# Designed miniproteins, single chains, continued (4), part 93

Each design is a single chain, and the fold is of that chain. pLDDT is the mean over its residues in the fold that is shown.

## One batch from the design tools (miniprotein)

Design m15218
Fold by ESMFold2-Fast:
Structure m15218 (fold): chain A 75 residues (1-75)
Amino acid sequence: SIEEKLEKVREELAKLAAEYSTLNQKIDEIRKKPVTDENIDELLKLIDQREAVTAKIGKLNAEYRKLLEELKKKK
């Protein structure tokens, strides 16, 4: 059902929101450390991971919107 698909999208969005929060905390901790090549490499890796999570959130938000529009058409 559309309702079951909405619930799955909500669950995936919640997981990605938690991952995004964790990555932001890690980025903030690295930013507090001295500027070394190792810390720069780790920071860049975390930023890339955060961008990947942001892209997934964007796709799921688009899917969520389409499901809501389908649900509205049934009313």
Scores: mean pLDDT 87

Design m15219
Fold by ESMFold2-Fast:
Structure m15219 (fold): chain A 61 residues (1-61)
Amino acid sequence: MTPEDIGRIIREVLRLRPDLSPQQVVQLANKLQQAKSDEEKIEILMTELKLPRSVAQRILR
């Protein structure tokens, strides 16, 4: 995943969850970079942000 892809995902996340702290944003970005598959990225978004799978899939798109 490119830095530009991570940046896009984080902007979408912050639009939905502006309550996230800078530390939570950095943690999320690092986990997304380490993920090996799209399924792992979806699971990270679901667990970290408590989002439904459908919303996590839309953010990753």
Scores: mean pLDDT 79

Design m15220
Fold by ESMFold2-Fast:
Structure m15220 (fold): chain A 95 residues (1-95)
Amino acid sequence: NPLVSRVIERLEKLLKEAEELLERLRERPDDPAVRAEARRLLFELEVEVGLAEIVRAVLELAKELSEEEKARLDALLARAEELIREIEELLARHA
């Protein structure tokens, strides 16, 4: 499904960017530039997660989502939730 493939690719790219940013935040938690980047990425990640959840729900209801696609989306969404939590915790701790 081309829509699922695009959602997966976009989410994978954002998760990679989030992981790289999380490492920078751990090294420099009080850096205002890093903190500003983290807030922007959190917003973008939350929007993409919301879109991915809508796509997943609609295609599952339509029975157009394969078990492989469902498993991949669920894994990416779980990883996104974990990264969002870790970034939020670091931003709150060094507020």
Scores: mean pLDDT 86

Design m15221
Fold by ESMFold2-Fast:
Structure m15221 (fold): chain A 95 residues (1-95)
Amino acid sequence: MMSPDEQQLFDMLIDFAKRNSDDPKVKELVEKLKNSKTVEDALREGLRLVDELKKIAEKNNDGGLLLLSDSYLQSLIGMMQERLGWSEDEVRAFL
């Protein structure tokens, strides 16, 4: 079960994605993240969403979107390390 602080991070990521992209793949990933009920599922879908936003930012040469996407990525990495006990190298290998 997600904590309120974890839910707030995912809610912020969903809002960020909706405001910054109308891409159909981003919309699909947002719905998957919204329907996640466990921290593990939310982390997996959140990482996929951030990866897609980063690819869109690189394609569109959007430095602002890229910087903010990386900020969300670092937050998800930190949560994964704390919740799963993974090392930084293990989280990087998962990405």
Scores: mean pLDDT 78

Design m15222
Fold by ESMFold2-Fast:
Structure m15222 (fold): chain A 69 residues (1-69)
Amino acid sequence: GSAAQGETVYKANCLSCHSSDTIVPYVKKPGFDLETLKTYLKNSAMAGYASSLSDQQYSDLLAYLKTLE
């Protein structure tokens, strides 16, 4: 995935409710991968966004989230 494209996805869909500081501890969980990201969005209040994102957008979003270390 592209971190630059993931930043665009994050700013459009996540930043209005989640600052990077609130997401960093979440993405640092052991085993946080693409499937974990999909599962967390699908089984949370973000389920609506989960259904609207393509596999490419998930891959790009994960790449961006990993840069927030």
Scores: mean pLDDT 68

Design m15223
Fold by ESMFold2-Fast:
Structure m15223 (fold): chain A 86 residues (1-86)
Amino acid sequence: MDKEKAVNYTVAAMLLLVASELEPPERQEQTVDDAIGTAKKAAELAPSKEDAREIVELVKRHAEQTLSPELAERAKKRLDEIEKEI
């Protein structure tokens, strides 16, 4: 199983969240959505359900620290739905 790919996608998701703060408002939502999609792919590539949950929790924590309150709440809700599918 591609544990290295799971790690790479997790890092990419976190970088996209940081990048969203540099985007104009009309692009921020799309970049956050791209970050969430990347986190979902990382979780799917994870070697175990525990690793998948840790990836989602890590990205959730990073979103809460990085994003505006409104974008963080939106991202958290979508990440919670991904975690329920694990």
Scores: mean pLDDT 81

Design m15224
Fold by ESMFold2-Fast:
Structure m15224 (fold): chain A 81 residues (1-81)
Amino acid sequence: SEIEKLRQELRKAYNQGLQLGKQALDTVPDSEIPRVIGLTLRIIGVALDGERALEAGDIASAKKYFVELQQIIDELQQLAQ
């Protein structure tokens, strides 16, 4: 189903974001650690909101949260450089 495929993509992005957060903590200056932690917490929150939207059958909101999750991941990736 579309919901099941979107759930798999959301969980994949979530896992990617967590791995990136761990890598960024090893790479960034100490001054950037609070920002990496903040972005990682936002990844967790948005992924939970996306999962709840999918449980409610709200595909439109789930897609919006997926886009937001990707934006946070992109920001975290830029910090790791």
Scores: mean pLDDT 87

Design m15225
Fold by ESMFold2-Fast:
Structure m15225 (fold): chain A 58 residues (1-58)
Amino acid sequence: MSERQAAYRAATDLLDEDPTATAEEIAKKLVEQGFDPKLAREAATETVRLQAEAAARA
């Protein structure tokens, strides 16, 4: 498994637990879990963006 896959899964799980979390909050939690800061930011930003798009269409 790649670190990228793990980071995106963790970001999705965190956002599922707290749908109001910001990309900064998710990225901070991913860094606390040991993910690379750049990867954490990318995973958090993308996951939050996808959630916002889904909410806008609902």
Scores: mean pLDDT 79

Design m15226
Fold by ESMFold2-Fast:
Structure m15226 (fold): chain A 85 residues (1-85)
Amino acid sequence: SAAEALAFTEQARQVAERLRAELERIRNLVAQDERYQKALEAIDESLRYADAALADPSNAEKYAHKAGQATNQAGKNLQLLLDKL
């Protein structure tokens, strides 16, 4: 349902914001790593899809899927950075 999709995009937003805070904590150690930039780009993509779902709820399921994919990519890149530390 659209309501469930909107709830999911809000959860994706919350996860993206947490991942952003974790990246900022380790920024000075990893800012030169390609994966740091990829993680930030994926976070921004997730947040854009969450905003798109609010603006166009008729497409919320599509945007929820894309927000989730972007959040997963951000998490994977963060994990690869942490594995180096």
Scores: mean pLDDT 87

Design m15227
Fold by ESMFold2-Fast:
Structure m15227 (fold): chain A 80 residues (1-80)
Amino acid sequence: SDEEILKEALELLIEAAKKMEEANVPVEEVKERIIEALEELKPSLSPELQEKVDETIERLEKAKSIKEIIDILEEAKEEI
């Protein structure tokens, strides 16, 4: 289902963000990569899940740390 696809994608992005944090990747680069991945996935999802992705992207754009990015992604996953 589209919900399972989005959940799996969010899990992979959370793991990627954690690895990038361990590698001391700048927060802006982490944000760009995560947002790009979500934007690429968005057209494949139902309209309701597309709105969830848009809300998640808006929150991510305001994130000031990789920890906030991870927290936003985990919250998005729980809301599906």
Scores: mean pLDDT 88

Design m15228
Fold by ESMFold2-Fast:
Structure m15228 (fold): chain A 81 residues (1-81)
Amino acid sequence: SELAEAKALLAAWLREQAAQLKATRLSDEDDDQIDQGLAEALERIDEMLDSLRASHGEVTPELLEELLKRRKELAEKLAKE
């Protein structure tokens, strides 16, 4: 149950991050603000990945792959400036 609760919180957090990123894009904000938002999202995903790796608990491979994919996409967008 604790693992299921943790997964639910992680999924909710990922949805919230996706919603915030979409809202930022729809607002036609300055590129600097978009880059800052992407950098913050990337840092938060990195923290979650570190936490998941540090926990020797059972994490679904699919969830880990999704986080790694999301991190790579955000890093690529940030690298394009």
Scores: mean pLDDT 60

Design m15229
Fold by ESMFold2-Fast:
Parts: sequence; C-alpha cells; structure tokens
Structure m15229 (fold): chain A 62 residues (1-62)
Amino acid sequence: SEELIEILDRSTVLAVLRGEDAGAAYLVRKTGLPRAVAREIVRLGLAGRGDEAVALLERHTA
C-alpha cells in the first residue's frame, strides 16, 4: 500500500540521519512489528533493496 511505502521511506530516512536503531524504532511504532523484523526491513531499504523491503513489510503487516 502507499501508506506502507511512506512509512518505509520515513524509517529509511531516519536510519540515514540518526542510525539504524532509530529507523527500526520508527517502523515498530508505526506497524507494531517485532524489532528484529523492523531492523531487517530498514537494512534492506538502506542497501537500496526497496522492493524486498516493501515485500517483507507487507508480508508481516497482512
């Protein structure tokens, strides 16, 4: 969904500016996902693997 893409984009920007843990914490706050899953999603986003990050996020928020 467009909302999930916006959440992912914001979490990735936070990770770039304030570190991976800050991006993961934002994603946990917005989605309720386990921190380990949120961290993996943020890592995929930081690596430029945005399609995989979105797919993982959608799979866990269904």
Scores: mean pLDDT 84

Design m15230
Fold by ESMFold2-Fast:
Structure m15230 (fold): chain A 87 residues (1-87)
Amino acid sequence: MVHELRQEIEDRWAATLAEAARLIAQGRPAEALELWQKTVAEIEAVIEEAQAQGIGLLTPEELEQFKEEAARLLAQLEALARAQAAA
């Protein structure tokens, strides 16, 4: 079950990256930003709930890397959405 849940998180992450890239290519960075924010929040909630129950879905190092990558991509999508809104 823990392994299955971890794989679902990884699959969702990869699928969201692919969909966000597609939306950006279509000139829809605001929708890509919205999708990214929603997916990151959902994944974070699942990880936090599991850890609150004593289930380590990610190592502390993996969790920190996830948060850093999520924040970096959010900043990039926010910049793209802002540029599109200004046009």
Scores: mean pLDDT 77

Design m15231
Fold by ESMFold2-Fast:
Structure m15231 (fold): chain A 80 residues (1-80)
Amino acid sequence: PEAEAVERAARELLARNPVDLSDPEQRRIFLVAILGVLRGLSVEGKTMEEVAEEYIVNYPGSLEELRREVAEVERLLARA
């Protein structure tokens, strides 16, 4: 099933990318990876809220802050 495969890939990606979220460079890399995963999971019927609750347990902010930071990274990538 597509959804299960995407969820497994998301967990594996996060587990394989241990990042120090207090380091701004590593935080940015983490957010770029999360943006990709969130887009994939959204297509498979997962919302941003569901992904944040299940896979971004170590994010040190609110869900709204996560949305803002992901949107900012997306904007910066589009500008590059």
Scores: mean pLDDT 56

Design m15232
Fold by ESMFold2-Fast:
Structure m15232 (fold): chain A 83 residues (1-83)
Amino acid sequence: MEELLDRARAELERVRRSVERTAAAHPEKAEELLSLAEQALESVRDFDKAARYLEELAKLAREVGDERTAREAERAAELVREL
């Protein structure tokens, strides 16, 4: 359990760093992107909530053309769902 939580946190931190770059490039969506990343990280112990925020983050990242951040968020959501 602890090891899986640490892995989930590491994935969420990776997503947050990618989101910070995406937000800098897309100021019109920056607030929404950063808010979703923070909500996912804050919800890390509520796996269903964290996964939902990550899925919404992936959708928004894809809409702004950041496929890398979208893939990172989707992978993190998958990992969290397996906890």
Scores: mean pLDDT 79

Design m15233
Fold by ESMFold2-Fast:
Structure m15233 (fold): chain A 92 residues (1-92)
Amino acid sequence: APAPSPELAEKMAEMERLLAEIEALYDAFKSIPNPSPSQIAATLARVDALIDRLQALVDEILADPTASPEQRRKAVLLEASATLIRLSLLIR
């Protein structure tokens, strides 16, 4: 098996950091009793910006021929997790 690329490893770490930031935003949002439409919109805008970056990283990882099937699967699952959090923000 080819050795993992340092660049690929850093992209994977960045995806995990972005998901952690999305999770932190969601946890902060859940602590607000009866959030206003403006608070929902502000949180969604922040999460959307982070998801856009995650999507770009998924595309980069999937385009990397040295990425293992496990790394590709993990990237897709991290993006899916972020998307599920975003959907949870829309469900009151």
Scores: mean pLDDT 84

Design m15234
Fold by ESMFold2-Fast:
Order: sequence, then C-alpha cells, then structure tokens
Structure m15234 (fold): chain A 81 residues (1-81)
Amino acid sequence: MSDLEKAMEILKTFSEEELKSFLQMAGDYLASRGDPRAAEVYAATSLSKEEALAKFEEVLSKLSPTDQAIFAAFLEWEYNS
C-alpha cells in the first residue's frame, strides 16, 4: 500500500499534460510486457485528471508489489530530479 500511496500522491501534483505523458509511458511499459492492463492505462489518457488518477490507482492496485514499487521509484526519481 505505501508504494501505491506514494505514486498517487506524486501523480496528484502533476499537471494534466504531465499526467497524460506519464500514463502513455506506463501503458507502453505494461504493453511491452504483454500486460492487458496497458489498454486501461491508455484509455485513461483521454480522461480528466481526476478520472485518470482514479483509473490508474485501480490499475496500479492490481499490479504485483514489484511493479507498484517500480512505478513509485520512477515517480520519486522524476519528481526529485
């Protein structure tokens, strides 16, 4: 849960454009691994910021703990870089 919470807190600070860019990258990452949840992440790029955040949180909660940690670490790195 802490990795999910960290990722969502960072994403809430993003602009709609930054969030859309991140969701595109996250979708590409999942698609490269053959994860069918990539389609849900891609669909979120067309939503409002609030709706996109809710959809991504749902998807992220269904990912493995390893994938949740990867996304949290990526966002912490991007936010602090």
Scores: mean pLDDT 80

Design m15235
Fold by ESMFold2-Fast:
Structure m15235 (fold): chain A 83 residues (1-83)
Amino acid sequence: SAREAAVIARLRAARDDDEVGAALQELLSLPHVSDEALLTAAEALRRVVRDPERQIRSLRALLTRARSPETRAYLEALIAELE
């Protein structure tokens, strides 16, 4: 959707925790979320968010939206690496 594409662009451009947080909150409010959007959000969290506990909580929220086994496995691996 156009809204999802806009959120993906915001996640890619995000420079700080507040920008990532705002884009992530909007992404998670969408009724359907693609694997591309989930992976883009995970990359933004890894790149920008400095607090490991905050990163884990956000990754767990993304995991609840993942339908693809490959995307689920990737997010689970990232969470395990941070624990």
Scores: mean pLDDT 86

Design m15236
Fold by ESMFold2-Fast:
Structure m15236 (fold): chain A 62 residues (1-62)
Amino acid sequence: SKEEIIAEAVDEMRRANVPEDDIARQVEKLKAAPEQDHHKVHRDFLVDYGVGSLKAAVEKVT
């Protein structure tokens, strides 16, 4: 479900040490996005936050 996808995104952001305020803002964006766009919205956030640059050293398989 969309709620499960959001919960997984929250766990990933917390593991990446994203501040709780930024997590809350991203959750609102994910809730507003269609489920089909969720992966793009979440990945764009991680890249902008700098987490994606860490994952560039390890290929991300979805």
Scores: mean pLDDT 66

Design m15237
Fold by ESMFold2-Fast:
Structure m15237 (fold): chain A 100 residues (1-100)
Amino acid sequence: SLLDEVLEALETMIALLEEKLKDPSLSEEEKKAIQELIEGLRKAKAAIEAGDVETALALLREMLAKAVEIALKSTGEVQGLFAALGAELQRMIRLLEEHL
């Protein structure tokens, strides 16, 4: 289902972010931002699993805003990562909006 695709994308994104947290070159601000994204994405996943798509959508929009903000403040590989995460979050938001 479409919800299964969003859940799989969320799990993939969380796994990538958890792996990135192991990078010793990250600033404390970047580590905090990644941790906040992981927590928000896990809450969005739990909301979808509970059938609360409206709450999931609100959480994903908040995570998108955070990803965009960090991308604008970052350079190099970190900027690229957060820009890619932002694009994927926009895709998931559009899919959920079409099915509310």
Scores: mean pLDDT 86

Design m15238
Fold by ESMFold2-Fast:
Structure m15238 (fold): chain A 89 residues (1-89)
Amino acid sequence: TELVQLWAEFRNELAAALAGAPPAVAARVEAIVGRTDAELRALLAAGREEEARRVLLRGLEEILALARREGLAEIAALAERALERVREL
């Protein structure tokens, strides 16, 4: 689905940006990503696409909030662009 493609693209770009982040912050972002991925996959497997979309929006909002608090401008910009794209679906 388009949601899966958007999430995969975001995760790929995020992984590159996280390489320069402090390890403790990277671990917190990775925890949000892992939880969001697991919930998204389960909902999509069940055919619950609208709920999957809401889970993705929430995960991206959590990553954005964390990036803003920690001053990670590149990760914040990535999350903002991903949120805009998901909201247009």
Scores: mean pLDDT 88

Design m15239
Fold by ESMFold2-Fast:
Structure m15239 (fold): chain A 123 residues (1-123)
Amino acid sequence: DLVDRLTAELRERYGDDRSPEALAEAVTLVVRAVAEEHGLELGEPEVLELDADRVVLRYSINGEDYTVAVHLTEPNRLLRDGRPVPAAALPEARLVLVDGRPFLAGDFRAFAAAVVDAFREAL
């Protein structure tokens, strides 16, 4: 299972690192794995926002732009019934939201699953 593999790698690399920079790397790791699953290459992400409250990254995959927004201080602001809103449900942007607290070791599976599911649906 891709989610199980990514969960293990995220725990090993980022389990103790709760910085916005580590979160940006963790998001890119998961997005790259899903792009590779589809036979697509992922370039370096464009950093739109990187601070203590939020990380926002833009990825260009096969000529289309995808934006991932992860909220560090407001992780549930855009959730519906405790689940992240899928990119396809958001108007005017392909936006992925992650539920929970992504850099806490206990939350890495939810983080990996949310990003994987959103990009599998989008790609």
Scores: mean pLDDT 64

Design m15240
Fold by ESMFold2-Fast:
Structure m15240 (fold): chain A 81 residues (1-81)
Amino acid sequence: SMKERFKALLLQYAERLRLDPETVESLLAYIDNEDSGAAMSVYLMLGLFFGDKEALERALEIAKKLNSSSVPIIEKLLEKG
């Protein structure tokens, strides 16, 4: 599934940045609960770090759901990808 793909990307990100296991568990939990600004930030992070369009699209979906001021910024990032 797309969610499992994003979890795999997060694990690659965590390994590259040498994140501790507790931090990784917290970030993975945000992928399972997409109702938070923290979840939006995780997807935005993955999208920017890997150039992953689907992660940026997911960040945009969450940003719109939250009525976030980040919506125009994420839309601009998607236009450049």
Scores: mean pLDDT 85

Design m15241
Fold by ESMFold2-Fast:
Structure m15241 (fold): chain A 74 residues (1-74)
Amino acid sequence: MSRREKVRALLFKGANKLQKLADEGKLTDENIEKLLAEIRKEAEALGLPQADIDALVQAVKTHATGLRAKQAEE
């Protein structure tokens, strides 16, 4: 699996977990931070460069913000 494939797989995994949390009404700061920490740890274990890890974490965090905005009906 290439570096790009690893990043994409983690991004989809993060997005799917965020969507499940949103659907269950569990999209809290605590649950989001826990998910971000899990993704960062997994990316580090896969040997991804820091720039890729930072971009991945930021993308997942941005997606979480968007889901929260939808939950707030904004």
Scores: mean pLDDT 80

Design m15242
Fold by ESMFold2-Fast:
Structure m15242 (fold): chain A 90 residues (1-90)
Amino acid sequence: MDEAELLAQIRASVQELLDEVVTPEKPAGSAKNPKGAVPELVVMPIGQLTPDDVTELLVLGVANTPEKKIVIGSAKLEDGKVTLGEVRLV
């Protein structure tokens, strides 16, 4: 899997997890993608999640690459919408 292809899959998977974490019914939750998914991801709020406030989310995971690169990313919650920020492999 090419790094660009992997980053595209990571962005898609992160967006799905963020949509789950930041629903108004579950604003303070954390989410993890299905066991065995690639990449394996965990999304955690960095601060307090409120429906009325801008907040930041931390995205952590491990990419299934030969080098086993770490996935690090950020996202913002604004007006109940999640905007994926920077995502990188380390």
Scores: mean pLDDT 55

Design m15243
Fold by ESMFold2-Fast:
Structure m15243 (fold): chain A 84 residues (1-84)
Amino acid sequence: SELAEELSKHMQEVAKKLVAEGASPLEALTKAMIEGARLLAEKTNDWQLAADALEGLAKAAEKAGDEESAERFRKEAERFRKLA
């Protein structure tokens, strides 16, 4: 969908900018995914959908052993739920 293409492009742009500013590739990717979820919420006016997406990413990170990224995704998901 056009929305999926826009989200992907936005996440790539955020990640590239953060790496250029000195972030590690993994930190840039994690922050880019959070900004992608934010854009999803803004485009759909559905902050609960975006929060659910971040919770899914948190569970995936947890299963992969990346507890730091999982915690970051869950914290942001809770913030998004308060906006719903």
Scores: mean pLDDT 86

Design m15244
Fold by ESMFold2-Fast:
Structure m15244 (fold): chain A 120 residues (1-120)
Amino acid sequence: MTEEELDKRINELLEKAKELLGPERVQQAVDEAYRDVLERFKGPPSRYALRAATLRHLARALYESDVPKEKKIEFLEEARRVLQELLDYARKHGASPEEIAFLEEALAEVDRLLEEVKKQ
């Protein structure tokens, strides 16, 4: 998996989220993700952390929405898969322990939200 392939899959998830939630709610999730990264990291935002935070906040937005359960599951399963591949990529390419911990937290939350949706 290249960075370009990861970015393509994240952009595909952003477009799917816009269809399900509307562009305003997606923009809110992206803004929340950027703020989350700025609060937790010093200096310019990590590209790994920004990608993970975006997926995490989109997952929360889908979970909190009135979107049908089957569409939530489909989105969260793909977000989980992309986030796992991002974590594996970050580990291979020398991400800091703090970046890895943030990505692991994001993955754990998406996993939890997916299981909660499946029980609904």
Scores: mean pLDDT 87

Design m15245
Fold by ESMFold2-Fast:
Structure m15245 (fold): chain A 79 residues (1-79)
Amino acid sequence: MEERLRRLREEARKLLAELAPLITPEEAAVLLQYMERFPEVTEEVAQTLRELVEIAKRDPELAKELLAHMAGVARQALA
């Protein structure tokens, strides 16, 4: 269980690096903190980031909006 979550967080870090042009460093840090504080969302966040990398190839504006929305949800959960 712990090893699977560790691999998913490592994957999420790599996906966020690919999305770096569309997300602020602060938003990326908030999403990583959200996954650390709430292990139960880790798989869903990793899956969503995989989808966003594909969306960014077709519609970077939509991907940017969706990333900002995710960071907003994470920020509220961490408050």
Scores: mean pLDDT 83

Design m15246
Fold by ESMFold2-Fast:
Structure m15246 (fold): chain A 67 residues (1-67)
Amino acid sequence: KEEKIKEYEKEIEESRKRLEESVERLRKLSSDPNAPLSDILRAIGEVLRAMGDLFEAELKLKKLLEE
């Protein structure tokens, strides 16, 4: 159970990094007056997907800790 907790914690850390990278890409695009709206919308979609991945990873850890 302890080893599984460490694996899920690593998964969460990796998901957090992916989310941070997605947010940084969106921030750069939003700061560029020449960026097309379609690219900004796609970047928003990437952030939302990364948030979903992180939420799922956190939920898996929570369920394991409740058992």
Scores: mean pLDDT 81

Design m15247
Fold by ESMFold2-Fast:
Structure m15247 (fold): chain A 81 residues (1-81)
Amino acid sequence: DPINLGNDIISNNQALMQKIRQRITDYQNGLQVSRNPHQAQPPVQETLDRISRRYRELGGSYTPQELYDFFSEINRTVKQV
């Protein structure tokens, strides 16, 4: 049920979004310190770019379906990394 799923995602997504913000910040700080865009493996960099784009999309107004799609993308990303 998309409505019930949306409510559960909203409740749990606050912590997940904070972890995403932290990872983006840590990645950016790492790049600034070493000036090495390949400090991480290329798949990880592409994955972080994708997370960053999705996070910007969620920075605006979003629906339960959009939240679900974002959560699915993050879960897939975690399995790849």
Scores: mean pLDDT 52

Design m15248
Fold by ESMFold2-Fast:
Structure m15248 (fold): chain A 63 residues (1-63)
Amino acid sequence: MVAALAARVRELLPAVREKAKTMDPRTREMTMRVVANAEADVATGNEAAAQRALVTLEWLLKA
């Protein structure tokens, strides 16, 4: 299951990075920190961390 969650997170990361380009410098910095944390979370192989990363990125894209 972790592999499927990690793949989905990696699919969303480019969209979040594109959205970050339209943000002001402060919001962009915070958004890129969220991206870095999500990448770290999926790298740990922890399913709960990967799930939290996915939820966070989906929420951010909806905002």
Scores: mean pLDDT 77

Design m15249
Fold by ESMFold2-Fast:
Structure m15249 (fold): chain A 74 residues (1-74)
Amino acid sequence: MFIELTEENTPILLKEAGKLLGVRLSEEAIEFLTKYLLEKGLKFESIEELVKFIVDLYLQGKLELRGDYLVPKK
């Protein structure tokens, strides 16, 4: 499946990726990731690739867990 990322659909797709990970994305994380994905021109063939991307950012220390929310680290 081909996923076109837009400013409108990216927050929805990020929330779905969070559900697959078993976490909630904070409003700050949604905003951070939406800008990052759109500004870098990243494309995904599936939501599972988006999940892997979020996990990779978490492992790099760019995202952290605060309670049940995933937030940008700062």
Scores: mean pLDDT 80

Design m15250
Fold by ESMFold2-Fast:
Structure m15250 (fold): chain A 71 residues (1-71)
Amino acid sequence: SMEEVIEEATRIAVKMVLSLYPEADEKELEAKARPIVEEEVRRLAAKGFDPETIRQTAALKAALKVIEEIK
């Protein structure tokens, strides 16, 4: 489901950020990443991208945006 893709992409994004900033608050990262992931997943799904591409793209975009905010 779309909600499962959002949850998985959010977890991937948080893990990516934690790999570079291990002292960051995981719950705060999740709260920051989730809305970015949700918007990106809905946008890409509307354009007909496959679930794996959506998951990977949304996770990467969210991770990069969160890193830019906390650095």
Scores: mean pLDDT 87

Design m15251
Fold by ESMFold2-Fast:
Structure m15251 (fold): chain A 94 residues (1-94)
Amino acid sequence: MSENPAFQALVDASAAVVAAAAYLSVTENEEAKKILEEALKKASELLNEAAKLLEENPEDPEAQAKAQKLAEEAKRIAEEGIREAKEIEKKIKE
């Protein structure tokens, strides 16, 4: 049961950001770390903006729709960062 699509998107994006942060904490590859750090920075900025919109305008449907899009983009950036980091590690093992 989802109470609000924008809040569900924030939860999903937060989970993706946590997964990227966990990968960053265990990888020993410096290139992978750099990619994950950049993805985390961008995703965190989008998540903060989405959270702020919902906090300031909890009853505004336009603010909720914008927050949902920002959260969905944050999730995509975090997931793309993980994927790129994995590809770099794979390339090194050739």
Scores: mean pLDDT 82

Design m15252
Fold by ESMFold2-Fast:
Structure m15252 (fold): chain A 55 residues (1-55)
Amino acid sequence: SIEEKIDKVAEAAQKGEITDETIELRVEILLKVEEMEVSKEELLDIMKEIAKKQL
């Protein structure tokens, strides 16, 4: 599910694991954001956490 993808992205970011899989999941989440019932705030927090790891 999309929520599972969000969880995987967040977990990988917390572990500092920025891989091709994580990048693909980020893109998939963004593309499907309009189809999701998930809060924009939750998605934004996940994306920010990933961005912090890339810095």
Scores: mean pLDDT 65

